# Designed miniproteins, single chains, continued (5): the designs that were tried, part 34

Each design is a single chain, and the fold is of that chain. pLDDT is the mean over its residues in the fold that is shown.

## One batch from the design tools (miniprotein)

Design m17166
Fold by ESMFold2-Fast:
Structure m17166 (fold): chain A 100 residues (1-100)
Amino acid sequence: MPEAREESDREVAEKKMLEELLEYFEKEMPLLTEKQKKLLEKYTKIELEKGRPQTALQIAAIALAIAKGEISAEEALEELKESEADEILIEFVEEIKKEE
């Protein structure tokens, strides 16, 4: 079925974007500690294994924003709690904040 091929290509593209983003984090994350980088890898792997690549990308995007100083971990945590975001996103940011 042509649609099955298109779906596979989309999933591969999402995983590739996440892998490229994680590689960028390994090279360019001067604001994250080694321990915080391991937390990013742990949480993104869990969500990928659950079949939730979009949630994994959101975790990576939040970590990147914090690393760039665009948002603090405290501000990110407040916004996630106010928006009733996925519990895993809140847990990830709480762990990042503990390691500062």
Scores: mean pLDDT 71

Design m17167
Fold by ESMFold2-Fast:
Structure m17167 (fold): chain A 80 residues (1-80)
Amino acid sequence: SDRLRALQAHLEAMHALQVEALAWAREQGWSRFDQMRLLVRINELGAETMARIATETDPARRQALLAAFAERVAALKAEA
């Protein structure tokens, strides 16, 4: 279904943001402990975001939820 394809694409986009954030943290010299804390926080945020995306029928609203996830990941990176 088109909705399932869209949900899969959003999950892939969120996973790509997670991979990029962890690679960035390693490049910045974050400790393994701080990298793990970042991963845990991104995973918790991702689960919350996917639950909201799964119930959202408007593609524009789903993109806004993905953008909000990206902004919150950027904020977590800035807290170091």
Scores: mean pLDDT 83

Design m17168
Fold by ESMFold2-Fast:
Structure m17168 (fold): chain A 95 residues (1-95)
Amino acid sequence: HMKVVILSVGATGAGRIAAELRAKGEDVEVYQVSTIGSGVYTDTLKLDEETVLAIAERAGPGSRLIIVAGPNAAKDAEKLKPRLEALGHEVEIVS
């Protein structure tokens, strides 16, 4: 059973993407991933890479991962993308 996992990191839009994919019949899980460095979303906050990798591992290989991230977290996600793809995931980054 193919899964789509949406990771929301200091950004909006994950709910819209999830609704669109569910309307297409996709099995969608949404996770809110905390940013590092503050309890408030800002452009200086970083992606929690360990949490992203743990969620990806639980999703299993062949899962489609959509990372919805603010500008600085999106830069970190782009650096993480090759590691996730090496684990067998299809990765899309939305910023």
Scores: mean pLDDT 70

Design m17169
Fold by ESMFold2-Fast:
Structure m17169 (fold): chain A 91 residues (1-91)
Amino acid sequence: MAKALRKLATPGVWLVSLTVTVDGKEYTGYGRVTRLDETTYQVSGSVVIDGEVYSLSGTLKEVSPGKVVGEGTATSRQGVSYPVKIEAYVS
């Protein structure tokens, strides 16, 4: 565990449930959120939409302590892509 009294440049990583919004409807996904800098995070994961598994990718920003939100893409195995909003909580 990090004992540093200052902010670290090393990215943090969280395995979290994701709230994924597609066309105004919310789905629960799961994935990995990686901290890139003080306020910017990268997300990768998966979500099931109408019985089909989609891969998730996107960039999130910290909007309040521990709450990250942003935009990304959900892509099916067949290559169908949807723009999505992603919300996650990181401790």
Scores: mean pLDDT 78

Design m17170
Fold by ESMFold2-Fast:
Structure m17170 (fold): chain A 62 residues (1-62)
Amino acid sequence: MQMSQDQVDQAARNMANSSPTGRQSVRSQLQRQVDSGRLSQQQYDDAVRRADRMYRRRSVPV
Protein backbone atom coordinates (compact mmCIF):
# COMPACT_ATOMS: atom_id res chain seq x y z
CA MET A 1 0.00 0.00 0.00
CA GLN A 2 1.15 3.56 -0.68
CA MET A 3 1.64 6.03 2.16
CA SER A 4 -1.23 8.47 2.65
CA GLN A 5 -0.63 12.24 2.72
CA ASP A 6 -1.50 12.18 6.43
CA GLN A 7 1.29 9.64 7.06
CA VAL A 8 3.79 11.81 5.14
CA ASP A 9 2.68 14.90 7.10
CA GLN A 10 3.01 13.01 10.39
CA ALA A 11 6.50 11.79 9.45
CA ALA A 12 7.56 15.39 8.68
CA ARG A 13 6.27 16.57 12.08
CA ASN A 14 8.02 13.65 13.80
CA MET A 15 11.31 14.63 12.14
CA ALA A 16 10.87 18.31 13.10
CA ASN A 17 10.15 17.44 16.76
CA SER A 18 12.80 14.70 17.11
CA SER A 19 16.37 14.68 18.35
CA PRO A 20 19.04 14.29 15.63
CA THR A 21 19.00 10.50 16.21
CA GLY A 22 15.19 10.34 16.02
CA ARG A 23 15.22 12.46 12.86
CA GLN A 24 17.67 10.02 11.24
CA SER A 25 15.40 7.11 12.21
CA VAL A 26 12.35 8.73 10.58
CA ARG A 27 14.41 9.52 7.47
CA SER A 28 15.44 5.85 7.27
CA GLN A 29 11.80 4.75 7.58
CA LEU A 30 10.75 7.13 4.79
CA GLN A 31 13.65 5.93 2.61
CA ARG A 32 12.37 2.34 3.01
CA GLN A 33 8.93 3.51 1.85
CA VAL A 34 10.56 5.07 -1.25
CA ASP A 35 12.49 1.82 -1.89
CA SER A 36 9.21 -0.15 -1.54
CA GLY A 37 7.39 2.16 -3.97
CA ARG A 38 5.01 3.33 -1.22
CA LEU A 39 6.34 6.89 -1.37
CA SER A 40 7.70 8.90 -4.30
CA GLN A 41 11.19 10.41 -4.18
CA GLN A 42 9.57 13.86 -4.51
CA GLN A 43 7.30 13.26 -1.49
CA TYR A 44 10.33 12.04 0.50
CA ASP A 45 12.39 15.12 -0.46
CA ASP A 46 9.48 17.47 0.29
CA ALA A 47 8.86 15.87 3.71
CA VAL A 48 12.56 16.10 4.65
CA ARG A 49 12.81 19.74 3.52
CA ARG A 50 9.61 20.70 5.34
CA ALA A 51 10.78 19.00 8.55
CA ASP A 52 14.18 20.72 8.24
CA ARG A 53 12.50 24.15 7.85
CA MET A 54 10.26 23.52 10.89
CA TYR A 55 13.27 22.39 12.95
CA ARG A 56 15.37 25.43 11.93
CA ARG A 57 12.55 27.87 12.74
CA ARG A 58 12.27 26.34 16.22
CA SER A 59 16.06 26.18 16.78
CA VAL A 60 16.94 29.73 15.66
CA PRO A 61 15.42 32.55 17.76
CA VAL A 62 14.57 35.40 15.42
Scores: mean pLDDT 72

Design m17171
Fold by ESMFold2-Fast:
Order: sequence, then structure tokens, then C-alpha cells
Structure m17171 (fold): chain A 94 residues (1-94)
Amino acid sequence: MPLPGRPTTEIQLKLNELVKLIAKLETKEDVLKVIEKLEELNKEIPNEEAREKIEKLIEELRKLVEEGAPREEINKVLGEIYSLLIKAFLEEEK
């Protein structure tokens, strides 16, 4: 991370709010709110390949919700998406 700019800091705050939402997951509706937030963050990524990769994982997350997968499995996919979002925003600086 060569230089964290203001956009990166604001994005980090949004990612932190996302983690808090994930920690409060109790219903499918909560997961859908998280998905909406993930889509918002993904739209801010200028790298098309990174956006497509994250979008695919968001689709997998939606499938898990529809299938009624256990919260632990949902959290695992959410963690993966979160990590990729951070990485994609760091790559945006390049």
C-alpha cells in the first residue's frame, strides 16, 4: 500500500460498516442488505476484471442465501468478497 488516499480511507470506512453488518446477520434480509452494499462498493472499482470477479462471488452469495446455507458458509463467502474488495481498491491506485 504505497499511499492511502482519502478515497481509500472512505472506502475502508464503508468496508468496516460492511463487516459490522455481517456480524449482525440474523435473516435473509440482512444478507440482502450486505449484498446491496457489496454491489455499491463494487461499482466504484474502475478495474472491470476485478468488478466481474467480485460480481461473480456476489452471485454465489445470493445462491447460498436462496439455498438457506448455514451462516458460517455465508460468512466465509462474505469474507472472501471483502478481501477481494480491499485488494481491488488498492489496485485502483495503480
Scores: mean pLDDT 71

Design m17172
Fold by ESMFold2-Fast:
Structure m17172 (fold): chain A 55 residues (1-55)
Amino acid sequence: MSWEERLRAEMRSLGYSDGDIEGWLALLREIERREGEAAAEALVDGMIAGLRRDS
């Protein structure tokens, strides 16, 4: 499962709008392009952990 699919699923489960989700995905795609897939994966893992803690 891609980091995009994991983040999209988690944010949707928490009731975020499609616009908010796509905004975050666009930012993370820029990070992946600049710093590589491992950097994007690490950021997504941290974001999902934070979202789960705050819900």
Scores: mean pLDDT 80

Design m17173
Fold by ESMFold2-Fast:
Structure m17173 (fold): chain A 89 residues (1-89)
Amino acid sequence: MKEAKELAIKALEEALDILSKSLGPFDLDTASVIVHLAVTLTVLKNNEFSKEELIELLEEEIEIIRKNRKDEAGKEAIKILEKAIEEIK
């Protein structure tokens, strides 16, 4: 299970990096995605999760990105998280 947690952390860190480097016009919705992802990373690093809980957490992040980031960076971040889910399954 530690391996699944490390895969989830790595994927979230890569998604955060891509989204943070993609500077569009600043709006609150774009900023909220980055803040939410950073909070999720902090929670994940400090707590233990089951494989099923990790998958659910990553799926929730994908949904938040999909609703708020329709640019190429958002699409790339979603693909990274989807790949992590498949590797954890």
Scores: mean pLDDT 78

Design m17174
Fold by ESMFold2-Fast:
Structure m17174 (fold): chain A 69 residues (1-69)
Amino acid sequence: SATETAVFQQFDTNGNGRITFQEFQRALQSLGIRASSQQAQRVFQQYDTNGNGFLTLAEFQAAVAALRQ
């Protein structure tokens, strides 16, 4: 959605199309999503399909959808 894209871009400060786990946790807080650190870490690892320690916009949107149930 436009809101999720805007939140992603807020934390993608260098414009490289990727966010870190710390940025992901803050993005979840900005979206009002309540997730424990363990839950956020599991979802981050699940959608980090390349194992590179970052989420792309598409992976971020999928992870957020999973946490919204």
Scores: mean pLDDT 80

Design m17175
Fold by ESMFold2-Fast:
Structure m17175 (fold): chain A 94 residues (1-94)
Amino acid sequence: SQEQLALAQQYEALGEEAYINKDYETAGKYFEKASKLLEKVDPKRAARLFTEAGMAYYRNGNYEQAKKMFTKALSLSPNNVDSRILLEEAEKKI
C-alpha cells in the first residue's frame, strides 16, 4: 500500500540517521523494519535494505544478526556477490 511504502521510506531515513550517529544497533533495526515492509512489493529494494541492516549489525559486533540479515538479502537476490561475501565474513566471526 501507499502507506506501507511511506513507512518503509521513513524507517530507511531513520536507519541512515542512526548509522551516521554510529548507533549501529538502532540503524540495523530500522533498515530491517524497512526491508520487511518491502519484501513482497519490491524484493530488490528489500534485499538491499537487508544488506544495509546486516552491515549495521556487523559494525555493532552483532554477527549473528548480521548473518541472519545477509541470508535474507541473498534469498531475495541470489546473484548479489557483495551479500555472499558479507555473509561469509559474518560466519567467520561467529
Scores: mean pLDDT 89

Design m17176
Fold by ESMFold2-Fast:
Structure m17176 (fold): chain A 78 residues (1-78)
Amino acid sequence: MSEEDFEAEVLLALGLIYMAIADISKNLEDQIKAYEKALELFRKALELSTNPDLRAEAQRYIEEAEKKIKELKEQLSK
């Protein structure tokens, strides 16, 4: 494992922690902020990672976080 791949794994783990924070948040604005932070971390992980499996994992989490943010923003508009 390279230093960059290790940093990417740490960023993925931190992103997952923010996904969990979003899931337990009771306020739509707080949920959106937590998912946006997770998305930022997953994007950084993707940028740093050279490992195909880590890149694929980061891409899946990015898609999940983007979907959650879109759904919550649509709810907030009501």
Scores: mean pLDDT 85

Design m17177
Fold by ESMFold2-Fast:
Structure m17177 (fold): chain A 82 residues (1-82)
Amino acid sequence: SMSVQEKVLELLEEAKKLAETLPEELRKELIASLELIETYVKLEDYDGAILLLKSLLADPRVPPEIKALLQKALDLLEEEKK
């Protein structure tokens, strides 16, 4: 079975693929944010990852399909932290 870290990284990769369909400026900004979250997850800095995920979830420009993936990632990281 996959670790929480592996599951979160897979969800972020799916979010990046969906982001490729967005207008250029929003796409670049969102992908950069997702890559920063991936970096925090790989460093096991779950506090940093959670903070950025919450920021993206509050951004009205982020599409609902991407927010659904980010919410799943957030829930997994919050559960892992206890």
Scores: mean pLDDT 88

Design m17178
Fold by ESMFold2-Fast:
Structure m17178 (fold): chain A 64 residues (1-64)
Amino acid sequence: SAAQEAAERAARAAENGAEAARKLGRPDQYSKAHEAAVKAREAAARGDAEAAREFMLQAGIYAG
């Protein structure tokens, strides 16, 4: 469904954000971004696009 596709895209974006924080060598930022990315992936697995998007935004904040 469109919602599942949106949730998958959000989870991938969150995972990319966490990876960016890891590459910057900032363990505290990476830890928080990674936790948000895990939650985004869990939301995507259950088809919750809104929750996946919120966790994607959190991961981005921690990564930046």
Scores: mean pLDDT 85

Design m17179
Fold by ESMFold2-Fast:
Structure m17179 (fold): chain A 66 residues (1-66)
Amino acid sequence: GSMDEIEAAERAAAEAVVRAGTGRLSAEEAKQISDKAAERMRAAGASEEDARRTREGGALGAQLNV
């Protein structure tokens, strides 16, 4: 896979949450989205470092509510 495809998957997941009417991400919801993205990255052959950065980004997003 490519980073572009992985990034699109992350964006689609975030958009789905917004579309579901949450408008805000709890820490648990953000973790699930980032964990799912990290799993997709690993399945696509991404490194552990790239997957870790994805999970950390999701956690930060939850704290900032963005």
Scores: mean pLDDT 59

Design m17180
Fold by ESMFold2-Fast:
Structure m17180 (fold): chain A 92 residues (1-92)
Amino acid sequence: MEELEEEARRRAEEARREALEMGFSERQAELLGEIAYALTLAYGYLKAGDEESAKEYLLRAAEAYRELAKEEEDPERAEQALAAAKKIEELV
């Protein structure tokens, strides 16, 4: 699981950098990084059969999507972020 945490941190940093390169704000980039981190851990825990840990990280990803929606100036992107949060919440 320590290797999974390292992979999650790497993907989070990559997502943050890509967001900044695409012109997103630092806060939006931070949230996109947190989403990548949480989803990577959730997926890893699901593969390991740890449903409780997976659920915790899925809920963290959903919360990050809701915060991302508040930071989106584009209403279409805000709606997409909220839809993603709701879809994840339905999985837990």
Scores: mean pLDDT 85

Design m17181
Fold by ESMFold2-Fast:
Structure m17181 (fold): chain A 74 residues (1-74)
Amino acid sequence: MSLEELREEFRRRLSPEDYTLVEAAIAEAEKNLSEEETIELAERMLRMYREGRSVEEILAEAARQIKERLAELE
């Protein structure tokens, strides 16, 4: 699934407020990760949503993954 398709899935399923937070996390990933890593992260976030995890848990996981990758680049 493309990154644009993943964004559209979140936009359709989440409230505007929750979508804004998820989009911010994806945008942060795009700044710091490769396209492939960003797609993998977004797909993981969508899987967590489908498993019934809260938006808070999904955002925490996204932040953790981005932080770990940034640490590897130092």
Scores: mean pLDDT 82

Design m17182
Fold by ESMFold2-Fast:
Structure m17182 (fold): chain A 67 residues (1-67)
Amino acid sequence: SASFEALEKEGRAHFASLSEEKQNILRETAEKLREIGDDIDEGIEAAKSAKTFEERLAAIKKHLKSS
């Protein structure tokens, strides 16, 4: 999806600035989000107002937990 693709692009830019430990955590999170599929697209739209990548991930996780 276009929303997930945009999130991945933002994540890759953020990822390049992280330590190896944080990169591993982010990779694991991204794999789990990929497995969720359709629900993630709605979560990304709900997180549209988030200012940072970390805030956007937190908003997506909150949306998914409300299901």
Scores: mean pLDDT 67

Design m17183
Fold by ESMFold2-Fast:
Structure m17183 (fold): chain A 80 residues (1-80)
Amino acid sequence: SLADRLRARLAALEARAAALAPNLSPADVAVIQRAIDDARAALAEFEANPDDVEAQLRALVFVAVAGSELLTAERKVARR
């Protein structure tokens, strides 16, 4: 299901963020953690309301935002 795919994607993002965290400033860690928390909340709303198209779109958007924030942080670390 879409929810299963988003849950798997979010879990992968959380694992990557945890691995990256020792190489980030506290401010960058906070930005990534907030994006992941927002994605987790949106996914929980979608899982609770699977027929709600707006909840589905929010889950897709917030998971994508979390991925984008993590990629930005990974690029900062790669430049060091």
Scores: mean pLDDT 88

Design m17184
Fold by ESMFold2-Fast:
Structure m17184 (fold): chain A 71 residues (1-71)
Amino acid sequence: SLAKEAALKYGMTPEQAERLAELAKKYGISDEAAAVLARWIAKGQPEEAAVAAMLFGGDPDKALEIAREVA
């Protein structure tokens, strides 16, 4: 998936990338929002990840929960 590929590209482990993709699918987060989440989580900024995901139509509360579980 785009989210998993982005997570791996940004330096997340394979396990983190798989968990991100699974949670994004479970919570109905778009591939675009999940890719943005991956970028900021990989930088160690899960709160910024949630805010960035919101700009792509994601639910910020769900995005923050995903970011904290994956980080």
Scores: mean pLDDT 75

Design m17185
Fold by ESMFold2-Fast:
Structure m17185 (fold): chain A 55 residues (1-55)
Amino acid sequence: DEFRRHAEEQAQAMLESGALTEAQVPAVAANYEEHGRRDGEFLPLARVRADAPEA
């Protein structure tokens, strides 16, 4: 699943940069995947993060 993989990669990159904690990664990845599927595109993580579910 391309949307899930891309979402996980983006969340992992933010974890590596210190923008996320490990506990936040699953919720951010799930929200990023949902946005990609809904909009039919891979959104920049910065736009999706504001709508991330409470982790």
Scores: mean pLDDT 65

Design m17186
Fold by ESMFold2-Fast:
Structure m17186 (fold): chain A 88 residues (1-88)
Amino acid sequence: MKEALELAKKAYKLAKEKGDTVGENAAKLIIEAARMVEEGGDPLEVDILLGLARISIGVMKLIGGDKELIELLEKAIDLLQAAVAAQR
């Protein structure tokens, strides 16, 4: 959980430094999803946020976005999904 959130925050900072608005928005969605998981929010809303983040990453790949940023975002989603799966 905390590792996923820290990676998402790192991705957010990197996206802002690079002026990547799509990456910045993807990172914000992952941060919000992580916050919802921590607060015991609706699992369906978490899934929707992560789905939107994955769509944003797909757009970044299509337009030739920053590979390091894409990898950080994908790792953050994967770690968050693993943490959610471990919480019954």
Scores: mean pLDDT 82

Design m17187
Fold by ESMFold2-Fast:
Formats: C-alpha cells, structure tokens, sequence
Structure m17187 (fold): chain A 75 residues (1-75)
C-alpha cells in the first residue's frame, strides 16, 4: 500500500512525495505552499516557481532523502 511506503520514508522525503502528489492532484495552492515550506523552501522561492518547477524540486528532494532507505541493508 502506498501509505506503508510513505511511512517508511524519512519525514522530509515523505513531505516531498506528498508535495508532488498535491501538485499532480491539483490541490489548492495553500496546501502546496505549506508542504514546500516544510521542505525548507522560502515563501519567495515558492511564489517564483511554477507548479512544474516546484514538482521538479520536490522530486529531487524526495530522491535525496529517500536514499536513507538503502542504508537499511544495501547502501
């Protein structure tokens, strides 16, 4: 189940995945903004980015933080 995978991610990776999902589902801009701020993006950065640019940033952060899962046995 997707929720189990999401719960296994570090908090920052989970937030990044949620941000990508919120953008894909067309969730209101306020929710997108709150998730991006939790990832360490400034209000100015969020306002300057298009949804597509924000999604790319979130994907990068999700990948970066998700690398921690490899440390559980392989990397």
Amino acid sequence: KWEEELKSLPEKARIAVELIRAIDEGVDPETVRELAKKLGLSDEEIEAMTPEELKVRAAYLAAKYSLGLKDSGVL
Scores: mean pLDDT 70

Design m17188
Fold by ESMFold2-Fast:
Structure m17188 (fold): chain A 89 residues (1-89)
Amino acid sequence: GYNLSEEEKEFLKKLKDLLEAVDLEKEKIELVIKIAADILESKSLDESNLDPRTSSGIEAFEALKNTSIEDIETIRKIVESIISLWKRS
């Protein structure tokens, strides 16, 4: 979106590349990137609700693979964890 910083745009590009590298389905990659962009643009990241099971990037990607594309709320929580990990780096 137009309200994203250059760092946030580079993060989304890198995230897409990583999701493609782990063979996540195209439709699920598109959903994850859309959710991540929406979170970043709205500044709505709630770090208090992070899932402790996704404390590492590897665990977050495994959780995305194992979550149904229809479970948008769970995917959003995993994406929030990924964004939080990026911001702490």
Scores: mean pLDDT 75

Design m17189
Fold by ESMFold2-Fast:
Structure m17189 (fold): chain A 73 residues (1-73)
Amino acid sequence: SLEEAEEIVEELAPEIAKLAKELGVSGEEVAEILNEALELAYDLVKKESKEEAKKKVKEWAKEKLKKAAEEKK
């Protein structure tokens, strides 16, 4: 459900924000990554458990933040 997807993103947001600050990723790029993370979480919770979806979203977001840091410098 959308509610489960929103909960996943909310629970991951502090970790994503901390990593973004460490990598120098802009707030605009963080917002884009969080929006994409919500879409991914929503698709994953239709097919698998909330716990498995959260793990995949976390790994995806971490890789996206690293890529954003490389492209935006």
Scores: mean pLDDT 80

Design m17190
Fold by ESMFold2-Fast:
Structure m17190 (fold): chain A 66 residues (1-66)
Amino acid sequence: SKAQEAGENELVRLYLEGRLTPEQASALGALLKQGADAETLRAAALELGVDPESAERIAAAVAAGR
């Protein structure tokens, strides 16, 4: 889906910026493939220790891809 693609692109950008660990990127990528919505991804990112700005960037990308 466009939401999944937008979310995956943002995960790659955040990883390349050094804002996500490989483990965080992998876990969030798996949730995206399962069809997780923006709210679920924001909550999961925060639970995984992702910073609030990066968590919001992921959520915003998924929401915009809808």
Scores: mean pLDDT 85

Design m17191
Fold by ESMFold2-Fast:
Structure m17191 (fold): chain A 89 residues (1-89)
Amino acid sequence: SGEEEKRKRLAEIVKDLLSTMNRYEDGEKLAELILNGASKEEIEKKMKELKLDESVINFILNLYNALEVSPAEASLGEAFKRYQELLEK
């Protein structure tokens, strides 16, 4: 489904972001929760438990809002693809 694809992309973005911060294991834990259907509240709680910077938490939560976007907001899926392409360099 569209949500499963968005969750997979979000998990990859989160994992890559945390890897650049030398927090690979934390990134994998967050990615696993995202892929398993965790709510925005569960992800926020986990990020706070991991003591991530507020700016990182806010960035990820803003991306998480895209999971609940209607098919009319396909432009958000395209934004995820473009961001992923930048990380693949």
Scores: mean pLDDT 73

Design m17192
Fold by ESMFold2-Fast:
Structure m17192 (fold): chain A 79 residues (1-79)
Amino acid sequence: SDAEEIARLHAQVLAYLDRLIAWARAQGLDAVAAEVERFRARVEEIFAAAKSREEFLAQLEALWKEYVARVKELLEKEA
């Protein structure tokens, strides 16, 4: 079902982000961990607000595009 697919995808994304946060903290990269934690919080907000699989995927894609654009902007400002 859509609900089971959304739940699986959500669990996989969170597991990945949690591993990344744990790795960053273990390396003393607190600023990196904080940035990933902010992204994780936004993923949770999208999951809580979404009414369907299609809505969840669309919002997750939009969030990812925003995140990539922000990273690109930061890199361009340092060049």
Scores: mean pLDDT 76

Design m17193
Fold by ESMFold2-Fast:
Structure m17193 (fold): chain A 69 residues (1-69)
Amino acid sequence: VQDFARELQNAYEAIQQGDSEGAIQHLQNAKQLASSDPQQVQHLNQAIQAVQQGDYESAMQHLDQAGDL
């Protein structure tokens, strides 16, 4: 739980800094930690896609949804 929350926080910070590579790395780490929760994995996948498209607003929205589950 703590490691998952930390990876989400690191992803938020990377997105705020415009560090798409760092954001994707932390989101992928969060996916590994949430692998038993398909809904969290889906939101994290959507956040990764949004970061890859440069849509940081949508990325943060999906990241927030993953953290709420």
Scores: mean pLDDT 81

Design m17194
Fold by ESMFold2-Fast:
Structure m17194 (fold): chain A 72 residues (1-72)
Amino acid sequence: SEEERKAAMENLKNVAEEIKKSLDPAMQEKADQILEESLERMSKAESLEELSDIIGEFLQKLADLIKEHQAK
């Protein structure tokens, strides 16, 4: 539903904001870009399954960003 989509989008914003507190400015910019791309995709999602897939991909991209930083 539209209400479930809006709630999920707000949750992604909250997750991104919390993670950004632990990131340097360059990683914060990348996190913001990942968030913006995910929110755009969620706005076009036609099912809860698609929303779930986008959320999973968002979390994976943030995890990969953190791992990239830690590998240095």
Scores: mean pLDDT 80

Design m17195
Fold by ESMFold2-Fast:
Structure m17195 (fold): chain A 94 residues (1-94)
Amino acid sequence: MSDIEILEELIEKLEEILNSDLSTEEKLRQAIKVFEEAAKKAKDLEVRGLLLRMVKELEELLSQKVSDEEFNKTLKNMIKELRKKKEELEKKAK
């Protein structure tokens, strides 16, 4: 599996989490898990570093018991950054 495919699957799973009826805490726990799995599979050190940084940010939000609005804003921003990283990898592959 390429890092592009890993990022694509991660983005899809994160969008499913955002649209789920789960509590904010459960969404955070699931998001952390899917980011950790993506980081484990990532071959590019920059991609892995980005994903692990996002895990730490989500763990901090979980410890702070943030609102659903703040969580949704953070996760949407993370998805945007992941899409940008995917586009950068696709441009390098051409």
Scores: mean pLDDT 85

Design m17196
Fold by ESMFold2-Fast:
Structure m17196 (fold): chain A 107 residues (1-107)
Amino acid sequence: SSNVKEAIENLKKALEALKEGNFEEAVKNLNKAAELLRKSRLSPEEAEEILELTYEIAELAVKAKNKKVLEAALKVAQAVLESTEDKNIILKAIGLILRIIGDLLDL
């Protein structure tokens, strides 16, 4: 769907912004991705790409010690969970959510 494609584009923009230290732009793009994903039904392949991008963003947010970016990444992982019926994707999304919650408690 156009919403899924736009969500992936926003995640890629968030990753680029985060690599450049532009945390405000990263949060903005992550929040937009989460909203688009909630309006979507994800294929397993689309969900896998989104979770992989979200994992990379979350790891960079932890290294940067940026709680707001990490909270926005959590919202994306939650939106994936809400937008999929695939058992393997559900388990991966839950795993990422729990990891991000753990990282947030350590910040």
Scores: mean pLDDT 91

Design m17197
Fold by ESMFold2-Fast:
Order: C-alpha cells, then structure tokens, then sequence
Structure m17197 (fold): chain A 60 residues (1-60)
C-alpha cells in the first residue's frame, strides 16, 4: 500500500515536470516495496518503481 502511494506521488510529480520530486517519491516507494511479504507483488512493484525512477533520473 505505502509503495503504491509513493508510486502515485512520483507519477504526479513526473507529469508536473518535477523530476527531482519524482525521483524522491520513487526511491521511497522502492524502500516500502522491499517490506512487502508477497514476493510476486514485491517484484512487480520493484520493477515498476525502478523503471519509473530511471525515467525520472534521465530527465535530470
């Protein structure tokens, strides 16, 4: 849940052109995703967040 919230915050920042804010949100989302006990859900969110983080970093 917390990882999904940070993903959404990062996506909103990215759409607004706030790439530094997006990077921060995606990094927090990755920290929270590591706490997910379901391996499939954890792996899914980690891949999405890592990809989004890379895209945001490439805009900086």
Amino acid sequence: LAAEVYKEEGNLAFKAGDYAGAVRAYQEGLREAQKIQDAAERDRLVKVLAGNLKAAQEKL
Scores: mean pLDDT 84

Design m17198
Fold by ESMFold2-Fast:
Structure m17198 (fold): chain A 74 residues (1-74)
Amino acid sequence: MIFKNKVTKVVSNYSKIYLNHIKSSDWKVDQKVKITSKNNTINFVIVSVHDDKFISVKTDKPLKVDDIVDVQLL
């Protein structure tokens, strides 16, 4: 089973995501990412980086806390 990234906090259109297998050092502020939820919705977002395990993303629609998401760098 592949462990996916987890949404840990949602405030307005900002979502904080824990990166399980991806290191946040590969991400830069204002990068665009593609987020795929278990509901197969795809959103393009700008990110802020927090330490080595978390990113914050701004989405057109808020994600849900505890959702498992795939996060891909664009």
Scores: mean pLDDT 64

Design m17199
Fold by ESMFold2-Fast:
Order: sequence, then C-alpha cells, then structure tokens
Structure m17199 (fold): chain A 57 residues (1-57)
Amino acid sequence: GTSKAPVDGGVVYEVTDDKGNTYLVDTSSSIRLNSPLYKPGMDPVDYLQEENKALKE
C-alpha cells in the first residue's frame, strides 16, 4: 500500500525536507509519544514536515 494510507491503527506519511531527504513516519505513534508541534485538527503531513524540518536544525 501507499505510505499515506492508515495502517494498523496508525498513519504512515512520506515527508521530504528542503534538502531532498525523504522520511517515513508513523504519525499515530509519533504524536502519542510526545509531539509539541501537533495539535488536534492539524494536518499530519504538515505537522511531520514541521518536525522533520526542526530536526534538521
């Protein structure tokens, strides 16, 4: 399947940073652990891009 489809109670997204690096992230698990950048109603892809960009700093 595609990385954007819900998988086993979670959602796997494919995000690409400004340098062209691509990452696969399980949004459900990530936001549950501890995600200061995520809030209810936010687009998971947008959130993951923000977090991924912050990690590159």
Scores: mean pLDDT 51

Design m17200
Fold by ESMFold2-Fast:
Structure m17200 (fold): chain A 61 residues (1-61)
Amino acid sequence: MMLSEEEVELLLRIFEQEARTMSEEERQKMYEILKEYLKKHASEELFKKAVERIEEILKQS
């Protein structure tokens, strides 16, 4: 089942909140898991937007 834009945004918000409490190694592991999940379940356009936002979160956290 394809994720909606709202579902992707919710996942990104959860990741952003959780990433603030994680070590750098934990964040990288969660990023890879989330990236693979989004690649399989989101549209290509939503996936690209999500990856850009995750990269921004990782730069700031």
Scores: mean pLDDT 79

Design m17201
Fold by ESMFold2-Fast:
Structure m17201 (fold): chain A 83 residues (1-83)
Amino acid sequence: ARELAERARELGRRARELALEGVRTGDIEIGRQALELGRKGTELGRKAVELDPDSEEARRAYLEAGVAEGLGGIALGVNRIAS
């Protein structure tokens, strides 16, 4: 559970950074990468919560990854419209 939560948090952090960069640069490919990393983080976070539902760390990792996935999707969508 801990390893999954740690990986989910790291993927979520990277996805958020890429999402903001994608919006700033208008690069569709960066937005796509942000969404993909966010999706991977969300999946790992969900598994961490399933293994330890009482873990606040696992629940936080899942939440943060989910938010990052959403940001990645928004970045990709904005860049597609702007292109």
Scores: mean pLDDT 81

